# Ledger of designs, part 8: designed miniproteins, single chains, continued (2)

Each design is a single chain, and the fold is of that chain. pLDDT is the mean over its residues in the fold that is shown.

## One batch from the design tools (miniprotein)

Design m4248
Fold by ESMFold2-Fast:
Structure m4248 (fold): chain A 58 residues (1-58)
Amino acid sequence: MEELKRKIDEAARLLATTDLSIEEVAKRVGFEDPEEFEKAFKDYYGITPETLRKRVKA
């Protein structure tokens, strides 16, 4: 599937439910560049993947 939204939703779930690194999550949902993943994620959720992961680990 080529829907950016699907990739971002899957990434958010992986970030919240697994210990996969942000780079691993980006790769698993089909982003070649982690920076592009971070931009897309922030566009949809209003926070970066790093921010979400830090909150979950805190």
Scores: mean pLDDT 76

Design m4249
Fold by ESMFold2-Fast:
Structure m4249 (fold): chain A 60 residues (1-60)
Amino acid sequence: SLEEMIEAMLRTFERRAASLSPEQQRAWRDQLVGTMESWGVPQELLDQARRRLDGIIARA
């Protein structure tokens, strides 16, 4: 499902974020957001995913 794909992307990002530079983390976040937008993800789910990605970056 779309939600399962989003969770898989977020889980992968969370596992790897701490091993990346802040610049790489932001670039990958932007790429993932662009990918989700291309899938036609509803705005509410997209906003939730953005907040989760930003939270991961903030703690990395």
Scores: mean pLDDT 85

Design m4250
Fold by ESMFold2-Fast:
Structure m4250 (fold): chain A 94 residues (1-94)
Amino acid sequence: SGIEKLERAKEYAEKGKEAAKKGDYEEAVRFLEQALEEVENTKGLPLEDKVAIGTALRNAKEAAKKGDAEEAVKYAEEAIRLLEQAIRRLEEEA
């Protein structure tokens, strides 16, 4: 279920990114919070990966709160990239 949680986190981060692009900042914040919760509740993910992904998601959320669509999208894309890398590593360990 660790991979499933990270896949859900990625889906939420992608939804947060799209909401930010549309100027739906409140919805963007909500989706990015859900992505953070999935990452924090993932067991077997290295602490370094949790910190890196969590930081990118928090930065995206704070940018969305400020109405900064460009920064919100940038950090959401970084979080998505890091999530994809973490998913691949966990799949290789299975």
Scores: mean pLDDT 88

Design m4251
Fold by ESMFold2-Fast:
Structure m4251 (fold): chain A 81 residues (1-81)
Amino acid sequence: SALLEQQRALLVAQLEAEFAANDPEEFIARKEAEVAEVEARLAELQALPNLPASVREQLAHAREMLEVLRAWLEEQRRRLS
């Protein structure tokens, strides 16, 4: 969707700005650790019974943004190789 594309672009722009100001290897490693932590937390929340529809929607959105972050990190890792 157009909203997801816009949010993706904003996330990538923020990541690029921070990446440029930090050690590439350390930055990627820190973000990969953060992704793993968030993935674990999202999995726990998604396992809960009887979640309200609004919460399911928020979790789905968070998962989509996390996929964007993962793809960006994989691209940066590839470029460092």
Scores: mean pLDDT 85

Design m4252
Fold by ESMFold2-Fast:
Structure m4252 (fold): chain A 64 residues (1-64)
Amino acid sequence: LFEKLEIGDRVLVRDPETGEVFEAIIGAIDDSDPENPRFGVRLIGRPDRRFWVKPEDILELVEE
């Protein structure tokens, strides 16, 4: 899939509540459970919205 996600990476994420797909920037990583890391994302175009996603909710890394 992708080798490693880092803070500042741009990704496509699925909102698990609505199923909508957004571009987002990874602002935080919670790896306190190394088998189940979580990523805090900030939506592009909706900077007031932040949520935590699992790796399975990240659809792709937007490469620059």
Scores: mean pLDDT 73

Design m4253
Fold by ESMFold2-Fast:
Structure m4253 (fold): chain A 70 residues (1-70)
Amino acid sequence: MQQSQQYEQQGQQFLQQGDNQKASQYYLQSSQAADDAGDLVHSNRLGAQAAQTAGDQRTQQIMQQNRDSL
């Protein structure tokens, strides 16, 4: 549990810095730590947040590229 909270805090810090890739990585590590601790609710939530953060970064890049081509 403590390990998961530590990774989640690091993920939030990187997200605030605009580093979505590192934020996603730490959320994923937090999810894994929560799963190892048997906290499936937190694990699922953090895993979803990691995926969303990574997806938002990629989607943002694609949208900007598409706009520039128009």
Scores: mean pLDDT 72

Design m4254
Fold by ESMFold2-Fast:
Structure m4254 (fold): chain A 98 residues (1-98)
Amino acid sequence: MLEELEEARKRLEESYAAKMKEIERLSEKNPKLAELRKQFVEAQYAALLQAIDLVREAIETGDWEAVNQELARLQAQFDAEMAPLVEEILKLEEELEK
């Protein structure tokens, strides 16, 4: 489990860096889409880092009940808050494919 969390964190950091580099390139062609993608990627990165830290704490303390409740709450909140942003990103990306 701890090795899996370390791999997940490394993958997350690498994914974040790659996505930010793509957003920088996109900003010259479509600054609005770049800004929306940046907001989503930053929010996702923060949420996933928080989830990894919570799971690590649960492994160390054994308090899985509280952590599982908080993880479920964070997932529901993230999905609800990000849904309009994701919809706008997809709409703008579809316009770029024309």
Scores: mean pLDDT 81

Design m4255
Fold by ESMFold2-Fast:
Structure m4255 (fold): chain A 69 residues (1-69)
Amino acid sequence: KIPSMEEIEKHSIEAMEKAIEEFKKEHPDADIKVTTDPKTGEKIFELNLSDEELNELQELFLKKLQELV
């Protein structure tokens, strides 16, 4: 059976936070904002990055997500 949407969401948020943390170690000037939606309490990630930086962050995210499964 497929995992619940809540479990997927929790792991995805955690993986993204870890990916951003590692990405900022390599790119300390990266323009990344993490905000919380006041209505839902969900974390929102605003990425003002170049296409190359976005690709690097995406690869880190997938790596972190795989480590959490």
Scores: mean pLDDT 75

Design m4256
Fold by ESMFold2-Fast:
Structure m4256 (fold): chain A 62 residues (1-62)
Amino acid sequence: MTVKELIDYALSLAKSEEAKKYLEEIKNRPLTGLDMALLLLVHREKPSPEELDEMIESLKRF
């Protein structure tokens, strides 16, 4: 699975403008290890839009 496929999948789940903005941003910059961990977790767990927002907020705290 490519990084682009992981990001596109996460975007398909994103409802909030904040989540969409973060995911579009990471499409255009080098990924951190935390970005990759988030994308893999999203693919595995298939979170609700609200759960995805919480995951992104938690990542921003690091």
Scores: mean pLDDT 81

Design m4257
Fold by ESMFold2-Fast:
Structure m4257 (fold): chain A 100 residues (1-100)
Amino acid sequence: SKIDEVLEKFREIAEEALAKVPPELQDYFREAADKILEVVKKMLEAIDSGNLEEFKKYAEEFLKIVDEALSKITDPEAREVFLEFVEKLNELIQEYIDSK
């Protein structure tokens, strides 16, 4: 499905980001990325179903996960990698919305 193709791109972006993260933070980054990708999948499914209420719910959960991760990632380089990861995800989500 088109969602599966978008999620594959998201996984590639996550793997590229993970490679730039210090080894001691990789497990935490992976866990945060997995949670984000699960919520993003639900956001894309809500877009496909035209359910604006569900989309808003998962968008809020996405922001909550990002805020929590940033509160725990104190390393400046890891923070930059994480923010770049989130920015790329936002770009792909917007591209998906625009393609509908």
Scores: mean pLDDT 83

Design m4258
Fold by ESMFold2-Fast:
Structure m4258 (fold): chain A 80 residues (1-80)
Amino acid sequence: SEVEELILGLLKALAEGDQEALLEYLEKLKALGRESIKVPVSNENVRKVLELIGEAAGIKIEFVGPASKELVEAADAAVA
């Protein structure tokens, strides 16, 4: 839930080109101190972007398929 909300915010910030919001959500994800995060995405380009973000933040991103319509829509918008 909390992780999904942060990922949703991050993907929306990417889609909008909002660098301030993007940095805020990245800091919140880092602050969780988690070694891995599970993210439901179907788009291959979004997976690549999230893998790079995870590597930069020191967090492993695992892709588990779509769990939320809103998250899937935000991910598709971030790539478009």
Scores: mean pLDDT 68

Design m4259
Fold by ESMFold2-Fast:
Structure m4259 (fold): chain A 100 residues (1-100)
Amino acid sequence: SKEDMLALLDEHIARLRALAAEYAESDPATAAVLELQVILEGRVRQELLTASEEEAKRLLEILVGQLEATRDALVAAGAPPEAVALVDEQIADLRRLLES
């Protein structure tokens, strides 16, 4: 449902912010990638508020593809495994919603 999509994005944004804050001083490059992801997911969340169920699903499909690109960028940059694992979990969560 759209309520489940919004709740999941709120959880994702909160976790991305928390991890970005942890890495802000020790790994600013990883923190910056996570902060950009927060901004993007915030924009997707805003669009979901006025989207139909079908439009919402398309937005989440686009977000999954964007998260896969972010994951690859984190791996290529040598980001901590915790950051990669968080993005992998978020991809899995979104895919689970899209399959329902």
Scores: mean pLDDT 88

Design m4260
Fold by ESMFold2-Fast:
Structure m4260 (fold): chain A 80 residues (1-80)
Amino acid sequence: MEELEILEKLLAQKSLLEALAEQTRIALERGEPTSTKSEEGIKEAVEKLKEKLKSADQEEVDAIWEKIRKEAQERIEKLK
């Protein structure tokens, strides 16, 4: 069922985008320099996140996926 796969990817992308925004906010609170080139900063953050997911245990990967999915659902509900 390709529709289910597409939906899951869209929800994951939306959650990842929100997570990147949150990470930027946290970095500012810590006084860490954020990238002035948003494209480079986003690309680096995405690569870091992918590397972390790739090295994690299956159980941890499942937990991260569950969090992403739950957060995506909460974002959708908040928009209503």
Scores: mean pLDDT 56

Design m4261
Fold by ESMFold2-Fast:
Structure m4261 (fold): chain A 71 residues (1-71)
Amino acid sequence: SEDELKKLEEELRKILQEIAEKLGIPVSYFENLSYGEISLLLNSIAKQYPELKDLVEKARKLLKEIFEKKR
């Protein structure tokens, strides 16, 4: 549903903001990327910053659920 999609997108935004704060970058960096670009970036972040692995895994799960609901 649209309400469920909105909730997933809001949760994704919160997790991306937390990752951005921990990396010292503005969250707007993620806002300018496609979902596919965000997914690739999250893979790189998980490899470079293992301490962020749990946040990256949560974000990747939300991205997958959003993709499945939009297509």
Scores: mean pLDDT 81

Design m4262
Fold by ESMFold2-Fast:
Structure m4262 (fold): chain A 97 residues (1-97)
Amino acid sequence: NATAERHIALADEHRQGALRAVEKAKEFANKGDKLYAEVAIGEARSEADLAVSHYTRAAEALPDPEKAQALIDEGNAFKAEIDKRVEEVKKLYEEKL
């Protein structure tokens, strides 16, 4: 399914964007730069939301309800993981500032 495959590829791109933004936020937090850490956290959350959106659109393109649900579950699990990593970053600059 070309439509589902395209949206999965876009979701994967946004997943990588979210993970890079989290690492950038950690680097700023470790330097005591709360403002830039918060900007990078916003970027990570935005990228995670885009990944979820594309997994949902991929699921809508699939006729198999079990495969569709697996994509939705993957997107939701990824968003939860990014939220957890964001809270870890916040603790870093709370301790340094």
Scores: mean pLDDT 88

Design m4263
Fold by ESMFold2-Fast:
Structure m4263 (fold): chain A 98 residues (1-98)
Amino acid sequence: MRNEAFKKLLERMLQMRNAPSVEERRKIWSTLSEEEKEVAKEIEKIKKEFAEENGEASAEPEEERRLAELFFERLVETLKLDEEAQQLLRELLELDEE
């Protein structure tokens, strides 16, 4: 299963989110392995299918949060994510943020 590659990718994405500049984010992205990039490609496919079913997120923050929660559930089911990967994904999608 791709859980290890997915966790590693999510950790790198969290690092990019917390990076102080676009240049630092690009530097982190350049360190991704081929395996991590393949996982990112699979996530993009799931995101496209999700968008076709649920439409594009509006500019409304409440709708964006609801769609993020539904997308989280879709990723968990499709990729069969364990609890550790689910926690990292929740942090990345900002579902539990203050």
Scores: mean pLDDT 71

Design m4264
Fold by ESMFold2-Fast:
Structure m4264 (fold): chain A 82 residues (1-82)
Amino acid sequence: SGVKKAAEEFMEKYKLPKSLLPTVEKIVRSLKEKFNVPDEELVEQVEKILKELAKDPSKIDIASILLDVPKSDLEKLVKAYK
């Protein structure tokens, strides 16, 4: 699926641990299904979100709700992305 492909491309690009793949897949799925992000833009939108959260951690609670990802999982992903 486009979700799995985009998530795996993101993981490989940033050399992230495989344990974070389910979290990235949830973000990608929310972007596609809730926000109607086209498949070709999914990786770029994940990058933009994680850059913003790394810059401004106060946004993590809202991002957790909007992306349907547990706060603790999102925090682990942001920390690994840095």
Scores: mean pLDDT 87

Design m4265
Fold by ESMFold2-Fast:
Structure m4265 (fold): chain A 76 residues (1-76)
Amino acid sequence: SDEEELEALKEVEELLIEAEKALKDKSLSDKEKIEKLKELKKKAEEIKEKHKDNSLVVTRVDILLDYIDAKIKELE
């Protein structure tokens, strides 16, 4: 439904904002940033599984997952 799609898209946006906040947080070590990004990745994968038949939601989650994976690689 349109409501489920909008809610899923909001959740994806909130995860992106949380990832950006973690990356900008000067109080966090690189290891702590990686741990937080891995937790956000798991939440994004759960959204993808729940909404697997919704191409728009899946595409937005895949973009977020690619972003998180790139940032983890930069911090390693």
Scores: mean pLDDT 90

Design m4266
Fold by ESMFold2-Fast:
Structure m4266 (fold): chain A 56 residues (1-56)
Amino acid sequence: ADLDAKVREIAAEFGIAEADVRAHLDLLDLSPDELRALLEQSRARGAADRAAHAAA
C-alpha cells in the first residue's frame, strides 16, 4: 500500500518518472527509503561540489 505512495513522492521530489523509480528499486533491490537516501546523498554531494567549485 505504501510502496506506490513512496514511489510517487520520490518521482515528484527528484523529477524522475515513476517507472524509472520502480526500475531502480527492482534493479538495485532497494527499498524506497534506501533509494531516497541515496538520491538525497547524491544531491547533497552535487551541491557541495558546486559550492567548492564556486569558492575556487
Scores: mean pLDDT 74

Design m4267
Fold by ESMFold2-Fast:
Formats: C-alpha cells, structure tokens, sequence
Structure m4267 (fold): chain A 86 residues (1-86)
C-alpha cells in the first residue's frame, strides 16, 4: 500500500515538472512573438516615413515569420519530449 502511494507521488511530481517546463516554454514562445512583432512594427514605421525602406520592411516581415515558425517548432518539440517522459 505505501509503495503504491509512493509510485503515485512520483508520477504526480513528473507531471508537475512537465507542466512547469511547458509553461516556461510557452512564456518564451510568447516573448519571441512579441519581439518579432515589435521588430516588424518598427520597420513598418520606417517604411511609412521613407518609401525607400520598402525592401527592408519586406525583409523584416520575412525574418519575423521565420523566427515565429522556428519558435513554434521548439515549443512543439519540447511538448513532445515532455509527453514521452510521462
């Protein structure tokens, strides 16, 4: 009976640790999105002030999209790893 309780407590600790790691990864993902959006917004403001900045704005949008896609892949990989550890 005590061994079953200990096994349950160990499983619960793994679940709590996994949830904590996923939450931290979500927070990091949201920070990457915010940073990418800020960079694109700044480039858009430069383009509005100077039409010669169009190519720089288009490059900023492309880089922002790639940054978000890479951040999503990292989050998805971590979620998969956590689920495999359960």
Amino acid sequence: MEDEIKALEERLKKLEDGLSRVQKAIDEYNKEIAKANDTVAAAKLRYKADPSQREAYEEAVKKGKETIENAKKRLDDLIRQVLEEL
Scores: mean pLDDT 85

Design m4268
Fold by ESMFold2-Fast:
Structure m4268 (fold): chain A 65 residues (1-65)
Amino acid sequence: HMEEAKRAMLEGGVDEETANRAIEAGKRAGSPVDAALATAHEVLKGGATPEQASRAARAMAEYFR
């Protein structure tokens, strides 16, 4: 399921390095809600827009389980 989340981020315009950091942060969180928040934070830190961060967080929550 993490591969689906990563693919969704890349298709949404997040670069691969930022997507990999976001996935790793999400895995450390251990829950879909915390994973979504950690993913949004890493995407924003990587220089993406709030819209991209929101979409990445939703994808992470959806595909985490």
Scores: mean pLDDT 77

Design m4269
Fold by ESMFold2-Fast:
Structure m4269 (fold): chain A 99 residues (1-99)
Amino acid sequence: SSEKEKELLEEGRKRLEEEKERIKRELGLDDEETEKLMEKLRKVHAEVVRLTLAGKDEEAIELAEKTLKELLELAEKKKAEKLKKEVEELLKELEKARE
């Protein structure tokens, strides 16, 4: 359990670090804008986990969809074509996960 928890935390940290740098580059954000966006994403992730643990799967999916749609709109405004395509793919996978 302790080793698995360490691995999950390390994997999540690597994912966030990779996503943070790429989101910053792709969206053309400054350090402050990037930190604000990452803080929002971390809070949303924590809330999704909490809702899922509480058995509120529908609310968790709705929150994830809402956040991904906001990211899609931001990617379109910033002309971040690669990020836009990835968010579209994530939305498609989330829709499949509902079944």
Scores: mean pLDDT 75

Design m4270
Fold by ESMFold2-Fast:
Structure m4270 (fold): chain A 64 residues (1-64)
Amino acid sequence: MSPQEREVDVLRQRAVDEGVKRGLSREQIMKLVNEMNELEDQLRAGKISMEEFREKVEQKVKEL
């Protein structure tokens, strides 16, 4: 696994862990995961940078 792929996985896991800690339902966690899947697809397609991916994931966690 590349260092960037590992960083994506760590950021995604932290976001899910924060959601669980804040008492989100399974449906809310699934929505968060789907939104992060869309961001990861955009990152892999080169539509957003790794920096933008981090910022967008952090913003989603702050909105929980």
Scores: mean pLDDT 82

Design m4271
Fold by ESMFold2-Fast:
Structure m4271 (fold): chain A 92 residues (1-92)
Amino acid sequence: DSILNADQSLRNQALLYHGRSLQALGKGDYGSAYVYDLRALALSAKALGDDESARVAERYAEEVQRAVDEGDYQRAIELYKQGLYEIADASA
């Protein structure tokens, strides 16, 4: 049952990243908040066996992180919104 233990670990990691996203948001670090939120969504999707939503969330987390690293916060928020839309579509 390493699979069941892995699912529980993924759920715990998702909760941790969600908490970090909220902390970053509270500090005005919107870029980090968006990345942490997408990573939390990817881990939650993996725990549920939703591999498509997990892949989409991981891809957008990487793209948002790149935009943040470049200081392009406008692009970061646009990518975050696009990611949320595509995750919702993939999970339908």
Scores: mean pLDDT 84

Design m4272
Fold by ESMFold2-Fast:
Formats: C-alpha cells, structure tokens, sequence
Structure m4272 (fold): chain A 81 residues (1-81)
C-alpha cells in the first residue's frame, strides 16, 4: 500500500540519519523498529519514544541516546503531517 511504502521510506531515512550521525547499527536498528511499530499503529508514538529512549540508553551514551530520540521524534512528526 502507499501507507506501507511511506512508512518504509521514512524508517529507512531515519536509519540512514542515525548511522550518519555515528549511532551504532544495533541502536539505530532498535530505534527504527520501534518507530516502524508506531507508524503501523502497533504502539502509540509516545510509547515508541519512551521505549526508544530506554533502549538507546541501554546501548549507547546519554548524548547519542538523546540524538537518536530526537531523530525518531522528527520521523514520527513527518509521518503524522
């Protein structure tokens, strides 16, 4: 569907931005998957951002976790527009 194509495009762009910013593949993969789940309506955007922050903090520094969450929030905002 067009919605699924848009979700995959935004998730792939988020993954690219995370990796380009120096976020590890593990952290980028986990954050991108939570954002995909939110875009599919499987969890709320708020729950996805809380889970992304907790996951990122378990895998990387506070600074990189904050960056990852900001990029995830931007991707969710773009999807909602």
Amino acid sequence: SERERRIEALVEELRRRLLEAGVSEETAEGVAELVREAMRGEISPEAALEAARAFALSTTSEEEAELAVRLAEAALAEFAA
Scores: mean pLDDT 87

Design m4273
Fold by ESMFold2-Fast:
Structure m4273 (fold): chain A 66 residues (1-66)
Amino acid sequence: EKLVELIKKQADKAIEAARAGNVFEAEVWLAFALMNLGIAKSEGDEEAAKEMQPYVDRAEAALRAA
């Protein structure tokens, strides 16, 4: 799934940036991940949305901890 892979990459980049102390960069990557998750939800792809949600949640947690 192209969209799921994109979300995972964006979430991973957000986590990496947050861990490096680059909060602003982490916010940008998280915004892209949230946008694509929103697209999946709006298209009714419940399975893709469920698979993506844990990656986005982890990125949000990493950013909040930074």
Scores: mean pLDDT 81

Design m4274
Fold by ESMFold2-Fast:
Structure m4274 (fold): chain A 82 residues (1-82)
Amino acid sequence: MTIQIENGTLTITETSTSKTFTFTADDGYQINSIYDENGNFIPLANGVVFNGLTVTVSGNTVTLTAPSSYSGTFTFKTVKEV
């Protein structure tokens, strides 16, 4: 799933079997933060594994790869680039 939010918050709720979650900032915006369902900040660094989620960063896109049996809600925040 690819979703873009400008100056907003997106909540995605998903039950996973090795599912990929993709977050993309709109043109002129950058990814500020992603939080899990417990409000934990997910480090946005390529190759990081956070609570079983593998983080991949490429340009304006962050991809979280969930293992099988994962379910979760994410809060995605973007900010306007200056």
Scores: mean pLDDT 66

Design m4275
Fold by ESMFold2-Fast:
Structure m4275 (fold): chain A 81 residues (1-81)
Amino acid sequence: SAEERKERLVEILKELVPHLSEEEHEEIATRLVERFGERLTDEVIDRAAEMVRPNAAKIRNAEEAYAVFLTAIGLAIAEAA
């Protein structure tokens, strides 16, 4: 479900970008779920997280976090197709 995808993304954001606020984690996760919908499978989310992990410490703000995850999810979807 969309709620399950959102919760999974929030948990990943808490792990990878813990310096952002809880509100920012919720907003980023909501935007990503709205953008990708059903294409955000568990496999896609997990693959995107692994792509982001090595450079997560370089993310400075919510917009950069959104852009980085947007790109990683897009690449993970392309790999799964």
Scores: mean pLDDT 87

Design m4276
Fold by ESMFold2-Fast:
Structure m4276 (fold): chain A 71 residues (1-71)
Amino acid sequence: MIRPEDFDTDGDGTLDRDEVNALLKALGYPELSDEEAERFLREANTDGDVERGTVRPGDVLYLLYQREHGL
C-alpha cells in the first residue's frame, strides 16, 4: 500500500516538492505544476514548523482530499 511516509527518502519526517510529486504520480494523480506546488507548500507550512519548501506527510493527504473533491 502506498503511504506518504514511504516517499520520505531523507527520513527527516517531511516531504519536499519532488517527493510530493513522486507520491502523486505513484497514486495516479497528475504532478503539480511549479506554481501549484509552491502555493500548496506555502499554505501547508503556515506555522513554519518545518523547513521552507517541505510538508509533513499528513499535509499531502489534505492535498489529495482537495484534488478528489475538486478544490
Scores: mean pLDDT 65

Design m4277
Fold by ESMFold2-Fast:
Structure m4277 (fold): chain A 97 residues (1-97)
Amino acid sequence: EKLSAETANQLIRPDPLLQAILREVGITAETLTLGEVLSGIIRYIIKKDLLDKSDPNLKVDVSDSPLGKLLGVDEFYLDDLGAIAEAILAHSTPVPA
């Protein structure tokens, strides 16, 4: 699914697995926007050195990480933000504004 501005600003409450990943990058809030969670995941990938720097398509190897369990895959590409957003929503509860 293509991430829209409205979707990126959606408030969500991450589950314990997603919260553990976010805490690794200093995010401890109980509710955040989907865009903030997505930014936190990108920062987690960089911090854990999961990005294949030799791949021009920004391939991420998550086969031996909690992020791989959250996404249900061994690898993905950073330009596939829609798939990442879908996985975040599957591991979160929407919070009404």
Scores: mean pLDDT 76

Design m4278
Fold by ESMFold2-Fast:
Structure m4278 (fold): chain A 84 residues (1-84)
Amino acid sequence: MEEIEKLVEEVKESLKKILPEIPEEILEKAKEIALKRVLENPNLSTEEREVEIYGETLKINGSSELRSVIQSLMIEEIHRLLKE
């Protein structure tokens, strides 16, 4: 549990550095949703795709590695929350 929470926080900070214009509340909501999804299914994997956020193209990686899955889920949720 602690390791997953730490990874989610590290990914949030990494994304904040890449996209500093994202509101903190959007980052926090994306973190909360990604954490919940990973805790409900620790065997999650993601399919490779690209999403655009504020004109930046972010890659969602096809991976079963926990950190990569968390990063991909957070990118998806940030995109979803900003889209409407």
Scores: mean pLDDT 74

Design m4279
Fold by ESMFold2-Fast:
Structure m4279 (fold): chain A 87 residues (1-87)
Amino acid sequence: MDEELLRLHEEARKRAEEASKDPENFDKKGKEIVKEVIERAKEIADKTKELSESQKASVITGAAISAIGEVTQAKLKREREEKEEKE
């Protein structure tokens, strides 16, 4: 489980960085990344028989927060880069 969640987080970060290079489509792609991470985290949690329902909810919530964080960081980095290029 943990290794699968780590890979999911790393893929989300990579996708967010790639999406940030296309500002016109970034909001749409960012939402898709978060949605896909949530769906994948649900599948991983459901596959893990040892988790209680509250633990599954924590895994899904944690994955969602991580994905939102990666998308937000990529957006902020893109906005900062755009401002520096203009200056």
Scores: mean pLDDT 77

Design m4280
Fold by ESMFold2-Fast:
Structure m4280 (fold): chain A 63 residues (1-63)
Amino acid sequence: TAEEAARILQAAGLSPGEAKGVAYALEHNKELLTEESKQKAIDGLVERGVSREAAEAAVDAAT
């Protein structure tokens, strides 16, 4: 769920606002996300300092 994804991202170092924004955006668009789009979301989170494991877990939780 978006709430679970937000908790994972917040634990990984994102601010509460950033974590919630990313998590809800992923959940809202989950039916439109392709494998490529999910990978880009993971890569974007890693670039922000989130570990790849946490980024993958958050994307999976939101979608």
Scores: mean pLDDT 79

Design m4281
Fold by ESMFold2-Fast:
Structure m4281 (fold): chain A 62 residues (1-62)
Amino acid sequence: MLDETLEEARRRVAEVAGEEAGERFAKGLRDFAQKSGMPEEVAVKTIRRETDLYVEEVLRRQ
């Protein structure tokens, strides 16, 4: 669900970029999902996709 997906996104980003980065990332995605008016299922998929891309980019730069 949305809140659980955002918490997982925060945790995954925090693991690679730090707690503050994780919190900022999750807040940005929550704000985006709320303002866009997209269905929760689409928001969850978008959050997972954006989290994967961010984590991959950070790990690529290590």
Scores: mean pLDDT 81

Design m4282
Fold by ESMFold2-Fast:
Structure m4282 (fold): chain A 89 residues (1-89)
Amino acid sequence: MEEGLALLREAAEAAKAGDWEKALELEDAAFALLAPALAAASPEERAAVQREILRLSREIARAVAPAEQLAEIEARLDAQLAQLDALAA
């Protein structure tokens, strides 16, 4: 969990710095680590981590992405969150 969350926080910092490509790469890497970890997590831990993921991913999208790309990024985030929820079931 902490490694995936650390990557996601780094993605948010990259987004704030204006490096959208790096932010997306780090976000993808973060979810590759977070998906299996969330599947094994307790319901309480899963809820807390998912809330942090949602906040960080929205911050990333809003900080750097042009308006035209925001919808695509948000759709991709929704798909990733749906995958995490499916793995947790």
Scores: mean pLDDT 74

Design m4283
Fold by ESMFold2-Fast:
Structure m4283 (fold): chain A 81 residues (1-81)
Amino acid sequence: MEFEKKAETLKKEADEKIQQANRDLEEVRRFYEKAKETLKKNPELGKKLIDEARKRIAEVQTKLREALGLKNEADYLKKKL
């Protein structure tokens, strides 16, 4: 029953990474809204903040794709049982 333990470990890692990525996305969304408000009052600063928000979104999306990969591996191992 080695596959069952490996599947559980991968699922736990995937779930933890997905939860973290979702929290990071919420933080970035709040940051992006503040950046949009800043853009209206200070266009130069606001643009820099929006660029930073876009970079953070891309980083979180990469982490989420990695976590989904782990989840797919866990699901595959469970199907083999």
Scores: mean pLDDT 79

